# Designed miniproteins, single chains, continued (4): the designs that were tried, part 31

Each design is a single chain, and the fold is of that chain. pLDDT is the mean over its residues in the fold that is shown.

## One batch from the design tools (miniprotein)

Design m13048
Fold by ESMFold2-Fast:
Structure m13048 (fold): chain A 100 residues (1-100)
Amino acid sequence: SPIDELIKLLEEFIKRMEELIENNDVKGAIELLQETKKRIEEIAKKLEGEAKEIASNIAETLKDFIENAPKDEEEFKTYARELIEVLKDTLEKLKELKEK
């Protein structure tokens, strides 16, 4: 289902972002953010109601993050960790929504 695709994509994104941040791969992290945003926008087209709103909000959050990404590596890592925590909370909400 589209909601299962979104959940899996977010789980994979969180794991990959944590790995990239640990390895100081800022370029890889930005590329992953851009790719993930595009994939979420495609999944959002297949969703309806609350799930579509959540997906659209995630895509907007990723867009804002990319546009405002710090150039300093340590500031970027801090900003990225904050994004990961927000997305972990969103992931739990999506899992709860799926069980309804």
Scores: mean pLDDT 86

Design m13049
Fold by ESMFold2-Fast:
Structure m13049 (fold): chain A 59 residues (1-59)
Amino acid sequence: SAAEQARRVAAAVALVLRSQAERPMSDEELRTAARKVADALELPAELHDVVVETVLAQS
């Protein structure tokens, strides 16, 4: 359940980053974008790290 929610958020973040990416993003930019989306969705702190790690692994 929590892992599934984190994966869905990570997929949404990856989609948003793809639509915004006119240039390669740094790891710090990717972390900031992923964390901002997780915050907007009011996810608990432990899921923020899962989302960030998933986005970084897919980039």
Scores: mean pLDDT 74

Design m13050
Fold by ESMFold2-Fast:
Structure m13050 (fold): chain A 99 residues (1-99)
Amino acid sequence: DKKEEIEKKLKEFEEFVKKELKEAAEMLKSLPDEEAKEVAKKIEEAVKEGKLEEAVKLLIEYALKTNPDVTEAERAVAEKIANEVFEEFEKRLKEEAEK
């Protein structure tokens, strides 16, 4: 049974995503913007709760909101990319679990 191997790979990927989100939150905390610090706290809390998709959405929403050159189309693309990354992750896990 490959269940233990799948669980190990899942944990490794989740830890990688958590690390990236934590580094992004630290970067936001270094900005001279109170909203950035509040978003960083929300990202850290979402990561602690295992809500990785929510944490990514918070990061993208803040980035789009603070960039004056961002169009509605660019925002839609960023949200689509976030959803696509998590869909691909879930698909890979399901394929590995069903082997």
Scores: mean pLDDT 69

Design m13051
Fold by ESMFold2-Fast:
Order: structure tokens, then C-alpha cells, then sequence
Structure m13051 (fold): chain A 51 residues (1-51)
């Protein structure tokens, strides 16, 4: 798939994990949220570099 589609998916994952963390602020939910945010950040950099 395109990086744009992958970015949209990662943005949704970040939103979903934020909700999960808000409902249950466990270390597991925090780690999942942080991992998703890192992946989204890396994709943003890749998209910027492609220009």
C-alpha cells in the first residue's frame, strides 16, 4: 500500500491506543501507544525525505 494509507492507519492506531490508555492507564497500554507514535513519526520523516 501507499505510505499515505499506512500513515492514516497508524494515526488511527494512535487514536485507538490513546482511548485504551485513557480507560486503563496500564504499562502495556502506554507501551502500545508510544510504539504507535514512534512508527507514525518515522513514517512522517520518510514521507518528508521523499520530496
Amino acid sequence: GSSEEERARLEKEVADFKQAFELNPSDENKAKLQDAEVKLGILDIKEAVAK
Scores: mean pLDDT 79

Design m13052
Fold by ESMFold2-Fast:
Structure m13052 (fold): chain A 84 residues (1-84)
Amino acid sequence: MRLTSAVSPINDKGFPLMEELRPPVQEIARESDTVEEAVEKIKKLAKEKGLEIVKEWRVGDTWFLELKDKDGAEVVVAVRPVAP
């Protein structure tokens, strides 16, 4: 199944973080078979980049992660399956 991802800034500092995270998050979504697999890989990426997982929220098959860096930049990452 194909997955899609989005990265959205929560604050002004989040815009550069969003641009940094978009390519690797999109690659994770392409390589993952399930939302759960993609979320685990995104959490690993966040830890490798020194990001804090502030909140985690799920609605159906859509998974949301709120991430924050040491400088206070905040983004939300969303992952969901692509409808056929």
Scores: mean pLDDT 82

Design m13053
Fold by ESMFold2-Fast:
Structure m13053 (fold): chain A 70 residues (1-70)
Amino acid sequence: MDKLVEEARKAIEEKNFLEASRLALELEDEGRVEDALEIYKELAEALEKEGDEDGARAARQMAEILEKHL
């Protein structure tokens, strides 16, 4: 497993959604688009599990945008 992806999951658990998004952007900047997409999906799942509907919706939208760019 990638440490960046693990950091994103940890940030989600700590409710630090901005950091998770920044890590996804960093991965995309490095050309690791698939890993970035996975982070956005993980973010959405964790937010849904947390009960944060607004956050989950935002994360899903980012994932859709990134996937279309693939």
Scores: mean pLDDT 76

Design m13054
Fold by ESMFold2-Fast:
Structure m13054 (fold): chain A 55 residues (1-55)
Amino acid sequence: MKIYTTVEGDTLQSIATHHGVPLSKLREANPELAAKYGPYDPLPKGTKIKIPERE
């Protein structure tokens, strides 16, 4: 998995769209963040996000 560091104003939805992954898969890879934040809620800057990749 790639690790992405959030910037101010990032959301799970915007990160999923930018990386070309389904939002459901991004939330599955980051269950703690998905439990605390909705898909359109702004994430704290400097948060480490696991980006699922197909190998």
Scores: mean pLDDT 79

Design m13055
Fold by ESMFold2-Fast:
Structure m13055 (fold): chain A 66 residues (1-66)
Amino acid sequence: DAAAAVAELTRRVREAIAQGKDFLDLVVPGSVPLDQVRAAAEAAGGRVESIVKLPDGSYGVRVTPA
């Protein structure tokens, strides 16, 4: 569900930052509101660089350290 997807996004962004990655590419279900995607990335210390809608209705999201 959307809440579980947001929690997972937050964890993955935090892990990527802890590993010193310059960016993280993620696929998020199309059911997740984009404002929640941005809020989750920011809560983890990241920033959403881009969001693209994929053919299957999901979102491709690039996150960078804030």
Scores: mean pLDDT 82

Design m13056
Fold by ESMFold2-Fast:
Structure m13056 (fold): chain A 93 residues (1-93)
Amino acid sequence: SREAELAALEEDAKLAEKYVMPYLDKAAEAALAGKFEEAKEYLEKARQIALENNSPLGLAAVGALKELVGFEMTEEEREALARYRERLAAELA
C-alpha cells in the first residue's frame, strides 16, 4: 500500500540520518581538508552501515557524496542515487 511505502521511506530516512550521515559528515570534513584517503575510509564505513541496515537512502547519500568529491560509485550506489533522484523529480513536478 502507499501508506506502507511511505512508512518504509520514513524509517529508512531516520535510519540513514542516525547511522549513515555521521560518517558522511566525517567524510565531507576530511575531503574539505584535502585528506582524501581518510574521506574514502569514512565513505566505505557509511556504505557498509547502509548495506547492513538495508538503507537505500543511505546508499544514495554515499553515492551523492562520492560523485561530488570525484570518487567512483559502486553500481549499487549509482542505482540507489538514480532512484532517489527520480523520486525527487516526481515530487517536484
Scores: mean pLDDT 84

Design m13057
Fold by ESMFold2-Fast:
Order: sequence, then structure tokens, then C-alpha cells
Structure m13057 (fold): chain A 65 residues (1-65)
Amino acid sequence: SMMEREIEELNEQIKKLEEEIKNDPSKRKELFQQQVDIGVKQLEIAVERAIERQEEEKKLKELLE
């Protein structure tokens, strides 16, 4: 699914940033901001996936909004 691919890409980006921080600590602050942005993206995708799975069940019939 598209969401699974996006999550994998975000996980790889985080690993890449962690290696960059280990090699050059002076970039830590800039890379930390990118890690936060990626974390927010991961959270948003996880919520979307949870909503889609709930909709496949019977959540739409229960009007849980």
C-alpha cells in the first residue's frame, strides 16, 4: 500500500539522519528539526491507516466522529 511505502521511506530517512548526526555532531540541531518533521509525518500516516482499517470494519455505521 502507499502508506506502508511512505512509512518505510520515513524510517530510512530517520536512520540516515541518525548516521549523519553520529558523523557530524555540529549538524545535530538542523537534523533534529528534520527528525521532528518526519516524526509528525509518521504519526499522521499511522492515524490515517488506523482510520482506514476502522472504516473497513463497521465504524462508518456507528458514526464514531
Scores: mean pLDDT 73

Design m13058
Fold by ESMFold2-Fast:
Structure m13058 (fold): chain A 65 residues (1-65)
Amino acid sequence: MAEIEQLTAISNDPSAPKEVRREAVEKLIPVAMELIRRGVERIIAGDLPEEVRAGYAEAAARAAA
């Protein structure tokens, strides 16, 4: 996690060389995609907010009809 935070800071640092910022962005792309996937899985596995739970229930009701 610390490496991701460091790479994000470097990519947003205007004082960093262009090549260094580009390399940081390239390294972040696959990691960001993996974090998004894990985040979605954790949201599904955890306690859902009432709004999200209502939407899920509505979708299930439509599928059952």
Scores: mean pLDDT 67

Design m13059
Fold by ESMFold2-Fast:
Structure m13059 (fold): chain A 120 residues (1-120)
Amino acid sequence: LTEEQKKAVENIAENLVNGKLDHETIHNIGVLLEDSGNERLKSIGIFLKNASEDDETIKSIIEMPLEEFLDKLEQLLVAESSDPEFIKASFERLREAIKNKDLEAAKQALTDIFTHLINE
C-alpha cells in the first residue's frame, strides 16, 4: 500500500472500532476501492467518494447500522474478488477486532482486504 492508502486504512480502522460510520470513513473506503484492479469496484469507489461530499446522499449510508454496512460491503467485495474465501475470513477478523476495540487487528484485516483487491 502507498502512504495515502495506509492513511486511509488507519482512518477507517479507527472509526470502525469506535462504532463510527461517517463522511471520512466512506470517503476513505471509496479511495481504496477506486485503486482496485476491478472496474466495478473502481466505479463504486468513485460513487462513495462523491457521496461523501453530498450531505443528502451520504445520510442513507451513515444512518445505516454499522453491522448492516459491513455485511453489504462484504457481499460486494466477495462478489467481485478472485478469492471470496479470503475476503470472508478477513471480514470475520475485522468484525472480531471491532467487537474487541482492537485497532491493530482492525488495521491488519483492512490492509489484507484492500491489498488483495488492489493487487488484482
Scores: mean pLDDT 83

Design m13060
Fold by ESMFold2-Fast:
Structure m13060 (fold): chain A 72 residues (1-72)
Amino acid sequence: VFPSLAELTGRILAKELVELYGVSEEEAERIARLIASLPDDRAGEAAREVFRLIEETGSIEPALEWLERQAA
């Protein structure tokens, strides 16, 4: 019934990525799903790393590639 911490973390990150970085809704939803697939104790760390990679590179692609490897 209630979303997990990982699901909430993914949802918040997706909203911020669209609003602050102009990420497409489709890409933001993909990131949210990947984070929601992680254990709750890893979701917060993963969200912080996604922000760091976007700030460092100015691109969503390295962050997506990193996150997909974490979720595999």
Scores: mean pLDDT 79

Design m13061
Fold by ESMFold2-Fast:
Structure m13061 (fold): chain A 87 residues (1-87)
Amino acid sequence: MIPSNSAERTADLAARALQAAGAPEHYVIGAESDDGLGTVIARSPELAEEIEKLIKEGKKVSFDDADVTGTIPENAKSIARRRVPAA
């Protein structure tokens, strides 16, 4: 599925902020649903893949952990993923 402009924009903004802050390698997932926009930041590609799978299943995702932070609403209709390289 082609990600929407809104999902891509939220992922790009979060990725840019992490890169500007000198963050280590991260993965950013942005998503759009009828309930709004959401963003999740994951420390590893495996975590990012599992989160993306949950979003594709229409599940709500909410994390406030050291390795995963952020919230994506239920029934996301568009998804975008970005890799932020180590600064």
Scores: mean pLDDT 76

Design m13062
Fold by ESMFold2-Fast:
Structure m13062 (fold): chain A 88 residues (1-88)
Amino acid sequence: SLIVEMAGKEFLVPRSAIPPDLLVEVKGEILNLSKPEDYAKIKPGDIIKIVKGGTLTSEELKEMKESGVISDLSKLGSGAELKVLDVL
């Protein structure tokens, strides 16, 4: 799991939030975080950028903010940036 900061708020990203087709950019490299070898490259202080995302409904966005959990990274918008605070 990851602890990330997005828009000044801390969120938990469980491993289940990472679908197998999700691509992210970290330090100019395209990674698939569902792969153990790519996940192992993530360090605190890294910025994870969503390459191709989706759209959260207003209800999903509220639930995410209230729970402090991102349940699906692919629903974040394309180009959304997450600062890694910790890797669990």
Scores: mean pLDDT 85

Design m13063
Fold by ESMFold2-Fast:
Structure m13063 (fold): chain A 120 residues (1-120)
Amino acid sequence: SLEDRLLALLDEAIAALREAIAELRKLPASPVVAEVIALLEGAIEELRDIRARLEAGEISVVEAVEEALALLDGLIQALEVALGTPEVQADPALRAVLEGLRARLEELRARLEALLKEAR
């Protein structure tokens, strides 16, 4: 079903964010690393909330995709801002983690947008 496909995409997004947090935690502690981890942890909680409401039948597939797309758009924008900072530009390891995460989120966003077109 479209719901099962969306639940799987939400689980993939949560997994991608958790993997990025694990990679960030291997890096030297810094304010920007801590801020990005906090941002990703917040996004995981929001995705879990969307998933729970969808599974409970409290929101439609269309509503859940629209909320997830808005969340991913905000997260991609925040990562773009971080990637533009001198601290991230001077740290190839940090830059690689954030660029990799951005690419994964852009791919997930495209898959969510395709699902939204099928659900409408």
Scores: mean pLDDT 91

Design m13064
Fold by ESMFold2-Fast:
Order: structure tokens, then sequence, then C-alpha cells
Structure m13064 (fold): chain A 117 residues (1-117)
């Protein structure tokens, strides 16, 4: 579990202040991970569209967040379908991640992590 990213998200949420794209992604990651047990209980798919700046820093922050969320979903919601799309501000598709089992969630999480470099 990526404790530093989750702690960053919690701290930003508690302050009510988001200063960077990385802080925004950390808040999103924390909120999604905290919501996974409720989604699992209701059998609801996780569908997420992330819009980012076309910069290497923004892409790395998004991929790190996606890797964390997919890993957490494998632990807390292994039977729920997950679909995450990353788009730029012009609506162009940068990346798509899809998984429908715990094994696929772990595999796709590793693929997202590798895209960070």
Amino acid sequence: MEEELLARGREALERGEVKSPADRMAVIAYSLVAGLPALAAEGRPLRLEITIDDSEEAKKAAYGTIALVLRAAAEHAPDLPVEIEVRDKQGNLIARFRAESAEELRKVAEEARKKME
C-alpha cells in the first residue's frame, strides 16, 4: 500500500487546500480507496475519467494514482469491473486501464506503475 500518497491525500483533504496536480491526485486516490468497500458491497463498477495536462509530471502523477487505486481494488473489490481513462484537456485519449478480476487488477496496476518510468 502506498502509505505516503494516501497520507498526502488525507492531509490535503483535512486542510481543504489543493496546491498542485500531485495533491489533487492524492486526494482522488484517498477518496477512491476509502470508497472501494461501499462499491464492492453494492456490486457497482468503478468508472473513472481523469483529465490531465499533457506533461510528463502530470502523466506520472496519474499513473501512480491509478496503480494505487487498482491495487486497492484488487484487495477490497476484486470482483468489480474497473475502467479508468486518462485524457488530455482537448479530450484525446492518453491511456485506458480495464480489469474485471483481482488478477487483472494486479496486472494492470503493475502496467500503470511501469508507465511512471
Scores: mean pLDDT 73

Design m13065
Fold by ESMFold2-Fast:
Structure m13065 (fold): chain A 74 residues (1-74)
Amino acid sequence: KEELDQRIAEARELAKRLEEAGYTDVANKVRELIAQAIEAYYLNKDFEKAKKYVDQAINLAREALERVEAERRA
């Protein structure tokens, strides 16, 4: 419940950071996954599916940010 809401908020912040860094395409993909999670959670009451989409959004965003940071330092 509260944990899922916090994770959705985290995914949104990561998408914003990606957009600010110029990675708009990846940010949009993260936002699509967030939208799917919200639909599963609020419309379908499918918490397992919502969690899956949020996990995918956060993992995608973190991977993209880690790759960007590594490329800047290499």
Scores: mean pLDDT 79

Design m13066
Fold by ESMFold2-Fast:
Structure m13066 (fold): chain A 55 residues (1-55)
Amino acid sequence: SGLADMVGESLRLLGAEDLADPLVEKVRELMASNSPLEASLKTSQLLGEEVDKLT
């Protein structure tokens, strides 16, 4: 399962299901086109951008 599933599950447990599916999809795309380390770094950046939009 890995990083994408972990992100999705965490967001669903917090009740943020509307954010879970699009973020999981983006993480899967990053994992498909990047190394695991690069995907993790880009995922962290993406999550930071989403937090910035909420503040």
Scores: mean pLDDT 71

Design m13067
Fold by ESMFold2-Fast:
Structure m13067 (fold): chain A 64 residues (1-64)
Amino acid sequence: SSELEREINKLRVLIEASETLIEMYRYLARKTGEPIDAALLARNQAVIAELQAELQRKEQELAS
């Protein structure tokens, strides 16, 4: 459905934005010599994993 397609596109954008944020943390760590905040990184990775799982489910629904 067009609604499902919109939801899939939104999830892809959110995943890309979240991955970009992690890359910004890595960039800052390299530039400052400060380690990445492990708790902050873990929380962001957990969000990405949840979004990826939701995307997979919706893509499977679209394929049916």
Scores: mean pLDDT 87

Design m13068
Fold by ESMFold2-Fast:
Structure m13068 (fold): chain A 69 residues (1-69)
Amino acid sequence: SMEEQVRRIRERVEQRRQAALENIPKAAEISAANTKGGPTDAEEIERAARGSLPPSYETRLEEELRRLE
């Protein structure tokens, strides 16, 4: 049914978003450890990575829902 498809899309998008958010701090720490900078560099890398996240949860849902129509 359409409701089941919508639920699966929402779950998939949310899981993807949560995984991306959880990985940002770890990736920033690793990058900072491999550079000349300290904790400040990790903050800068983290901010840049958050700006590169997949489309917002709402935007992604709208896109995938349109594909179902």
Scores: mean pLDDT 62

Design m13069
Fold by ESMFold2-Fast:
Structure m13069 (fold): chain A 78 residues (1-78)
Amino acid sequence: MTDKELAELLLSEYEEALKVLSKESIITQLAALLELARRRGWKELERAVEELLKKMGVSEEQVEEYIALYEERKAAAA
């Protein structure tokens, strides 16, 4: 599966995810996915996740806070 196909799948399943996951849970998962996409150079996925977070009303500063929280939790679990 290409990063573009993954991005299209993510966008198509957004509404279904909201039925079973909290908005906060979805935002934290998207922030983690954005960090992964940036590290891997998956530009289509990075673009799709950034646009989705903006539509959810999450500022760029809040995205960075969620990424930092994810990294902190990952470090604490190690």
Scores: mean pLDDT 71

Design m13070
Fold by ESMFold2-Fast:
Structure m13070 (fold): chain A 90 residues (1-90)
Amino acid sequence: NLEEAKQLIEETETKLEEIKKKVLATTDKEEVQKLRNEALKLLKETEEKIAELLEKSSQEERLEIAKLYDELRLKFIDFEAEMKKILESL
């Protein structure tokens, strides 16, 4: 469960980085909005999977998974802030 959560978070982080690269490569507001929606969908899907893993986990595993997921959420918050700056410049 903890190892599965770590793998999921790592995969999600990699996908977020790929979306970020695409955002930086475009000057089209419509494309940026589309990529924003992809990031939001990714976060929602990851949250659902993390919730499922938490239900199956021990108390100790749940605390560790929650901490790792909080770190991931902060990365999505930073990404959203960066996207807003890009949209303002377009």
Scores: mean pLDDT 84

Design m13071
Fold by ESMFold2-Fast:
Structure m13071 (fold): chain A 95 residues (1-95)
Amino acid sequence: EKEKILKEYEELKKEWDEVFEAFRAAYLASTPEDLSAFVAAAQRLLDFILENHERLLELLEKLEKLDPERAKEIKLTFPLKEEQIEELRAFLAAH
């Protein structure tokens, strides 16, 4: 069971790393005069979070019991708090 849960997490983390790296690259390339790529990347990041939020919470709950260190890594890696999601939505609405 632990192996299966860790495999599911690693697959999800790989997808997250790709989306987050695209967001980071767009942020670093952005200027005050051209935010279009950054806004588009932020929207994709929000979409990924919303699509995977429930799955991430389930994996986190299971990992807390089997591997607390990996559960801690998930909490640091993914924006799972409502406040973080709302802040990203507010940013997108303003741009």
Scores: mean pLDDT 76

Design m13072
Fold by ESMFold2-Fast:
Structure m13072 (fold): chain A 67 residues (1-67)
Amino acid sequence: SNEELAELAKELARLYRERGLEIPEELSTAIKQLMLGRGKEALEEVLKTLELPEEARKILEKILSLA
């Protein structure tokens, strides 16, 4: 659901904030595209190409499973 996607996106943002890290622009853009219903291709590309914390990767896999 869109509500579950929003909650997972908040959890991802909180993870980066708690670690003193900024969310990569490519990741932020990919999540925005997904939430606008423009497909999950950008987010799938981020998972393949960016080096992400393991905890962030797990959150993103959950987001993709809901899309």
Scores: mean pLDDT 79

Design m13073
Fold by ESMFold2-Fast:
Structure m13073 (fold): chain A 62 residues (1-62)
Amino acid sequence: APVLARAVAPFGPSMEDSLALRPGDELEILGPDPNDPSLYRARNLRTGKEGRVPRSYLEVLN
């Protein structure tokens, strides 16, 4: 089953391969970022885009 999360804060393009977030966006967590343990790699289900997001900006739902 996919690991789902919700964005709890806005996040803009601030780093290489960053994923833009609006509060309340639903995401699928694809896994930990291999280069930075503070980040997830995720897909934003609203935009269809994939990228890197700080773990602290996400609430895991399942």
Scores: mean pLDDT 81

Design m13074
Fold by ESMFold2-Fast:
Structure m13074 (fold): chain A 60 residues (1-60)
Amino acid sequence: MSVEELLEKIIEFLKKNNAEQEAIDIVEDALEKSKKASEEQKKIIYESALDFEEELKKKL
């Protein structure tokens, strides 16, 4: 799964769970930044996104 695919999946999950618009905006901003990022930056974004997804699944 690419960084973009993972972030899109998280955005969809947030929308399904009626998350605050601010939270959705943060992840959408991360998605746009990932498109311009270097390979090293994409790896950091991906790992952060995975941790965020795991926390969301524990919370819900």
Scores: mean pLDDT 79

Design m13075
Fold by ESMFold2-Fast:
Structure m13075 (fold): chain A 89 residues (1-89)
Amino acid sequence: MEYAKKAKEAAEKGDVEKASNYLTRAVLHLTLEQAREVVRKAAELAGVDFEPSRIRTVEQAAIAVGLLARRLTPEQLKELADYVIELLK
């Protein structure tokens, strides 16, 4: 939860690198199913195809999210961070 909130704050400040790093850390604390949903959302925002079966571990999901997040606008990063916050409730 805390990393997802920090990612949102960094995105609101336009700090793409910091937001991406916090999102990567937030994903490492998710279940594999939740982590796959975050990768799916990040890929959708980045406009790239996502194949769920290729993500086998939370660590792989975290790497994928970090790479995809660096391609996003601050507005898209804020949306992604909000999505992670909702998954954590």
Scores: mean pLDDT 83

Design m13076
Fold by ESMFold2-Fast:
Structure m13076 (fold): chain A 70 residues (1-70)
Amino acid sequence: SDIRDDLTRRLTDYVDKIPQLTDDQKKTIVDTSVNIGLGLYNGGFLSRDQVYPFAMMILDTEVKALLAQQ
């Protein structure tokens, strides 16, 4: 799916700029954020335009939680 691939790349590019996160943490939070965002989109709860900002909200929340544990 073009939307999954685009979303995954955009979120991966974002977390790759954060050197404090491990590769495993980056992969997990990207995969989780993508799956939640696309799940809500496929369920009809989000429009296409809402998917990226919603997935970024989930991602940013997880990033902040992980950084607060350091």
Scores: mean pLDDT 87

Design m13077
Fold by ESMFold2-Fast:
Structure m13077 (fold): chain A 71 residues (1-71)
Amino acid sequence: MEALEEAARVAEAEGDEATAALVREALELAETNPQKAVSLLTAAALRAMAAGKERTVEAIMRAMRAFDESV
Protein backbone atom coordinates (compact mmCIF):
# COMPACT_ATOMS: atom_id res chain seq x y z
CA MET A 1 0.00 0.00 0.00
CA GLU A 2 2.85 2.40 0.84
CA ALA A 3 4.51 1.61 -2.51
CA LEU A 4 1.29 2.52 -4.35
CA GLU A 5 1.05 5.89 -2.57
CA GLU A 6 4.71 6.56 -3.44
CA ALA A 7 4.14 5.66 -7.10
CA ALA A 8 1.18 8.06 -7.31
CA ARG A 9 3.21 10.90 -5.74
CA VAL A 10 6.17 10.27 -8.08
CA ALA A 11 3.86 10.33 -11.13
CA GLU A 12 2.36 13.65 -9.94
CA ALA A 13 5.86 15.06 -9.36
CA GLU A 14 6.82 14.15 -12.96
CA GLY A 15 3.65 15.85 -14.27
CA ASP A 16 1.90 12.62 -15.32
CA GLU A 17 -1.50 13.15 -13.71
CA ALA A 18 -3.18 10.43 -15.81
CA THR A 19 -0.70 7.78 -14.64
CA ALA A 20 -1.08 9.01 -11.04
CA ALA A 21 -4.88 8.57 -11.36
CA LEU A 22 -4.44 4.95 -12.53
CA VAL A 23 -2.15 4.22 -9.58
CA ARG A 24 -4.64 5.76 -7.12
CA GLU A 25 -7.43 3.61 -8.61
CA ALA A 26 -5.20 0.55 -8.12
CA LEU A 27 -4.64 1.56 -4.47
CA GLU A 28 -8.42 1.74 -3.88
CA LEU A 29 -8.94 -1.68 -5.49
CA ALA A 30 -5.96 -3.40 -3.83
CA GLU A 31 -8.06 -4.96 -1.03
CA THR A 32 -11.34 -5.60 -2.91
CA ASN A 33 -10.14 -6.53 -6.42
CA PRO A 34 -6.36 -7.18 -6.50
CA GLN A 35 -6.56 -8.63 -10.04
CA LYS A 36 -7.95 -5.35 -11.41
CA ALA A 37 -5.43 -3.39 -9.31
CA VAL A 38 -2.58 -5.29 -11.05
CA SER A 39 -4.17 -4.56 -14.46
CA LEU A 40 -4.33 -0.83 -13.66
CA LEU A 41 -0.68 -0.86 -12.49
CA THR A 42 0.35 -2.56 -15.73
CA ALA A 43 -1.50 0.10 -17.75
CA ALA A 44 0.12 2.85 -15.62
CA ALA A 45 3.61 1.39 -16.17
CA LEU A 46 3.07 1.18 -19.95
CA ARG A 47 1.87 4.81 -20.08
CA ALA A 48 4.83 6.01 -18.00
CA MET A 49 7.29 4.10 -20.22
CA ALA A 50 5.74 5.59 -23.38
CA ALA A 51 6.02 9.09 -21.82
CA GLY A 52 9.68 8.56 -20.82
CA LYS A 53 8.89 9.01 -17.10
CA GLU A 54 11.68 6.75 -15.82
CA ARG A 55 11.24 7.59 -12.11
CA THR A 56 7.49 6.89 -12.33
CA VAL A 57 8.15 3.54 -14.05
CA GLU A 58 10.56 2.54 -11.25
CA ALA A 59 8.02 3.46 -8.55
CA ILE A 60 5.23 1.50 -10.29
CA MET A 61 7.50 -1.54 -10.76
CA ARG A 62 8.27 -1.45 -7.04
CA ALA A 63 4.53 -1.40 -6.26
CA MET A 64 3.93 -4.35 -8.61
CA ARG A 65 6.75 -6.26 -6.90
CA ALA A 66 4.96 -5.75 -3.56
CA PHE A 67 1.83 -7.35 -5.06
CA ASP A 68 3.87 -10.32 -6.35
CA GLU A 69 5.35 -10.88 -2.86
CA SER A 70 1.84 -10.78 -1.31
CA VAL A 71 0.60 -13.61 -3.53
Scores: mean pLDDT 79

Design m13078
Fold by ESMFold2-Fast:
Formats: structure tokens, sequence, C-alpha cells
Structure m13078 (fold): chain A 65 residues (1-65)
């Protein structure tokens, strides 16, 4: 869906605003975020992802190593 591009953009801007470095990708109509290895940053990214997903109706997933 075209909303997936907007969701990816919103996530990138929100993460940058918090000083969090992430890679945001679009796959099969959903947004995938590669988070940093920090559990703290992962939790912040998951909260951003839930908010953006609710606003756009797009599935968002956060991954960490």
Amino acid sequence: MIEVDLAAGLISISAASLGIRVDVRVEDGKVVIDGPPSEEDRKKLEEIAKKVSKETGVEVEVRVD
C-alpha cells in the first residue's frame, strides 16, 4: 500500500528526533526496522512502531541483534 512509504518516513523522522540510528525498509507492504543492539533503543523503536502502525494501518516490525 502507498501508506507504507509514509509510515517508513514517519518512523525515520521520529527515530532521528530521538537520536536513534536505524535502517528502515519496506517489504511486502510492511515496514521493517533494523534496530541497534541496545534493548533500551529497541523498546523506544517498538513504541514508535506501534504509534505509526495505528495511525497508518501499516504493519511495522522492529528487529535487534
Scores: mean pLDDT 75

Design m13079
Fold by ESMFold2-Fast:
Structure m13079 (fold): chain A 75 residues (1-75)
Amino acid sequence: KKVKVKFPDGEVREFDVSNVAGRIGATLAIIGIAIERNATYTLVLPDGKEYKNALKALEEAEDGETLDLILHPIK
């Protein structure tokens, strides 16, 4: 299955989460931007459910869904 992630700058990226490489790639992209921005993150599914674990959010998402990546600055 393919899942899209909308990044804070408005860029939408698609990941194939059917395989380990795709899941790792998506997770590293999400965590990487959070580290770069000195922030924690939340992924929001189309139904409004929020996840702090990238892998869990990607597993719960349906094929073709877009997740919103929200960054929370560290105080």
Scores: mean pLDDT 78

Design m13080
Fold by ESMFold2-Fast:
Structure m13080 (fold): chain A 67 residues (1-67)
Amino acid sequence: TDDALRRLNEKVGELSEGATDLQQIRDAVQQAGQEVKSTLSPQQKQAVDQKTQQFLDQLDQLIQQDA
């Protein structure tokens, strides 16, 4: 589980490199979650899904503050 979450954090960092707004970061988080899950067991996929959704929820709150 910890390794899967570390992979997710690494991929989010990779895909969000050069992002200039919260929408670009949000897209990077969604893509990272999908890519990481393709290599994982069902238990690890659940942990990655939970963490990905947590990131997305936080980003959505920040985006809504600007709206």
Scores: mean pLDDT 77

Design m13081
Fold by ESMFold2-Fast:
Order: structure tokens, then sequence, then C-alpha cells
Structure m13081 (fold): chain A 85 residues (1-85)
């Protein structure tokens, strides 16, 4: 039981760390795309950056986790619609 709790905590921390590492890369791509790419590509990277920010916030601020996860799901749905379309 304690082993399962530790594994879940480590998994959540890894997700937050991965999102935190990915965020500057996505922001850099957004900046580059705004200079040399299409508006559609820039919008895609902007949504990805916002998604990662809410995921990070959900794990760092547990008091507002539900709100951050709700915003993350909404953004993820917008990304999926853009990809499918």
Amino acid sequence: EEERRKALEERRKRFADMAAKSLPVIKQKLEDTKKNGSEEEAKFYELKAKLLEHIIAAYQDPSNREKHLEEAEKIAEEILKLYEK
C-alpha cells in the first residue's frame, strides 16, 4: 500500500518535471514560429504551452488542482480538434 502511494507520487513528480522541461522548448518553438511560421502553427504551440502550464500548476498547487485540470482538459480538447480537422 505504501509502495503504491510512493509510486504514484514519483509518477506525478516525473510528469510535472517533464512538463517543466518541455515548457521552455515549446515557448522557444512558439517564438520561432511567430517569426517564420504560419499563424496556425503559432496557435498550436500557444495552446501546448498553456496546457503544460496548467499541468504544472495542477501538481504544484493541489488546492486548485481541479480548476487547473479542468482548464488543461479544455485546452487538450481544442488541440485535438485542431489536429483532427
Scores: mean pLDDT 75

Design m13082
Fold by ESMFold2-Fast:
Structure m13082 (fold): chain A 95 residues (1-95)
Amino acid sequence: SMMERIEELRRELREQIRRAQEAVERYLALLSQPVTEENRQRIAQLQAEAEAHVERAVALYRELLALGTPREELMALMQELLSEQHKQYQAELAE
């Protein structure tokens, strides 16, 4: 049913946000460590992972909107998503 699909998409959206947050926190921690080739490569990988999870979260948000999820719930989820994107951009600018 549509409701079962919405519940699944909401769960996946939350998971993508969590994974993006985890990746951001990990590369931010590496930015405070001594500069090494290994750390530079890992930072780049974690940034790419965070970006991929954000992209997936945006796609899931759009699908939820199209399926008629309550606007207030989507606004709350979007604010959480935008906060995560803001953290990611701030980390990139700090380089």
Scores: mean pLDDT 77

Design m13083
Fold by ESMFold2-Fast:
Structure m13083 (fold): chain A 96 residues (1-96)
Amino acid sequence: AAAEGRALLQAALAELEKAIAAARAGDTEAALRHAEAALALVDEAAERGYLSPEEAEAIRRALGAAIEALVAGDTEAAIEHLEKAREVVEAALARL
């Protein structure tokens, strides 16, 4: 149902916001945990058909790049990628 899709994507958005806040604070470990939680929620939403394949791929690509940047200690690059993932999730929410 659309309500279920909205709930999953709203939860993913909340995790992305926490990841961005943690990365800005220099807490790369917390940022990684929240980014991974967002990815799991995005995967669930995609599996249940609440995201197009294009939307799912765009979010996964951005989150993958963010996780890679966090592991490398590049918090500035990580924030940019997390913000891109947030933008796509927000756009998908607006359609539901």
Scores: mean pLDDT 89

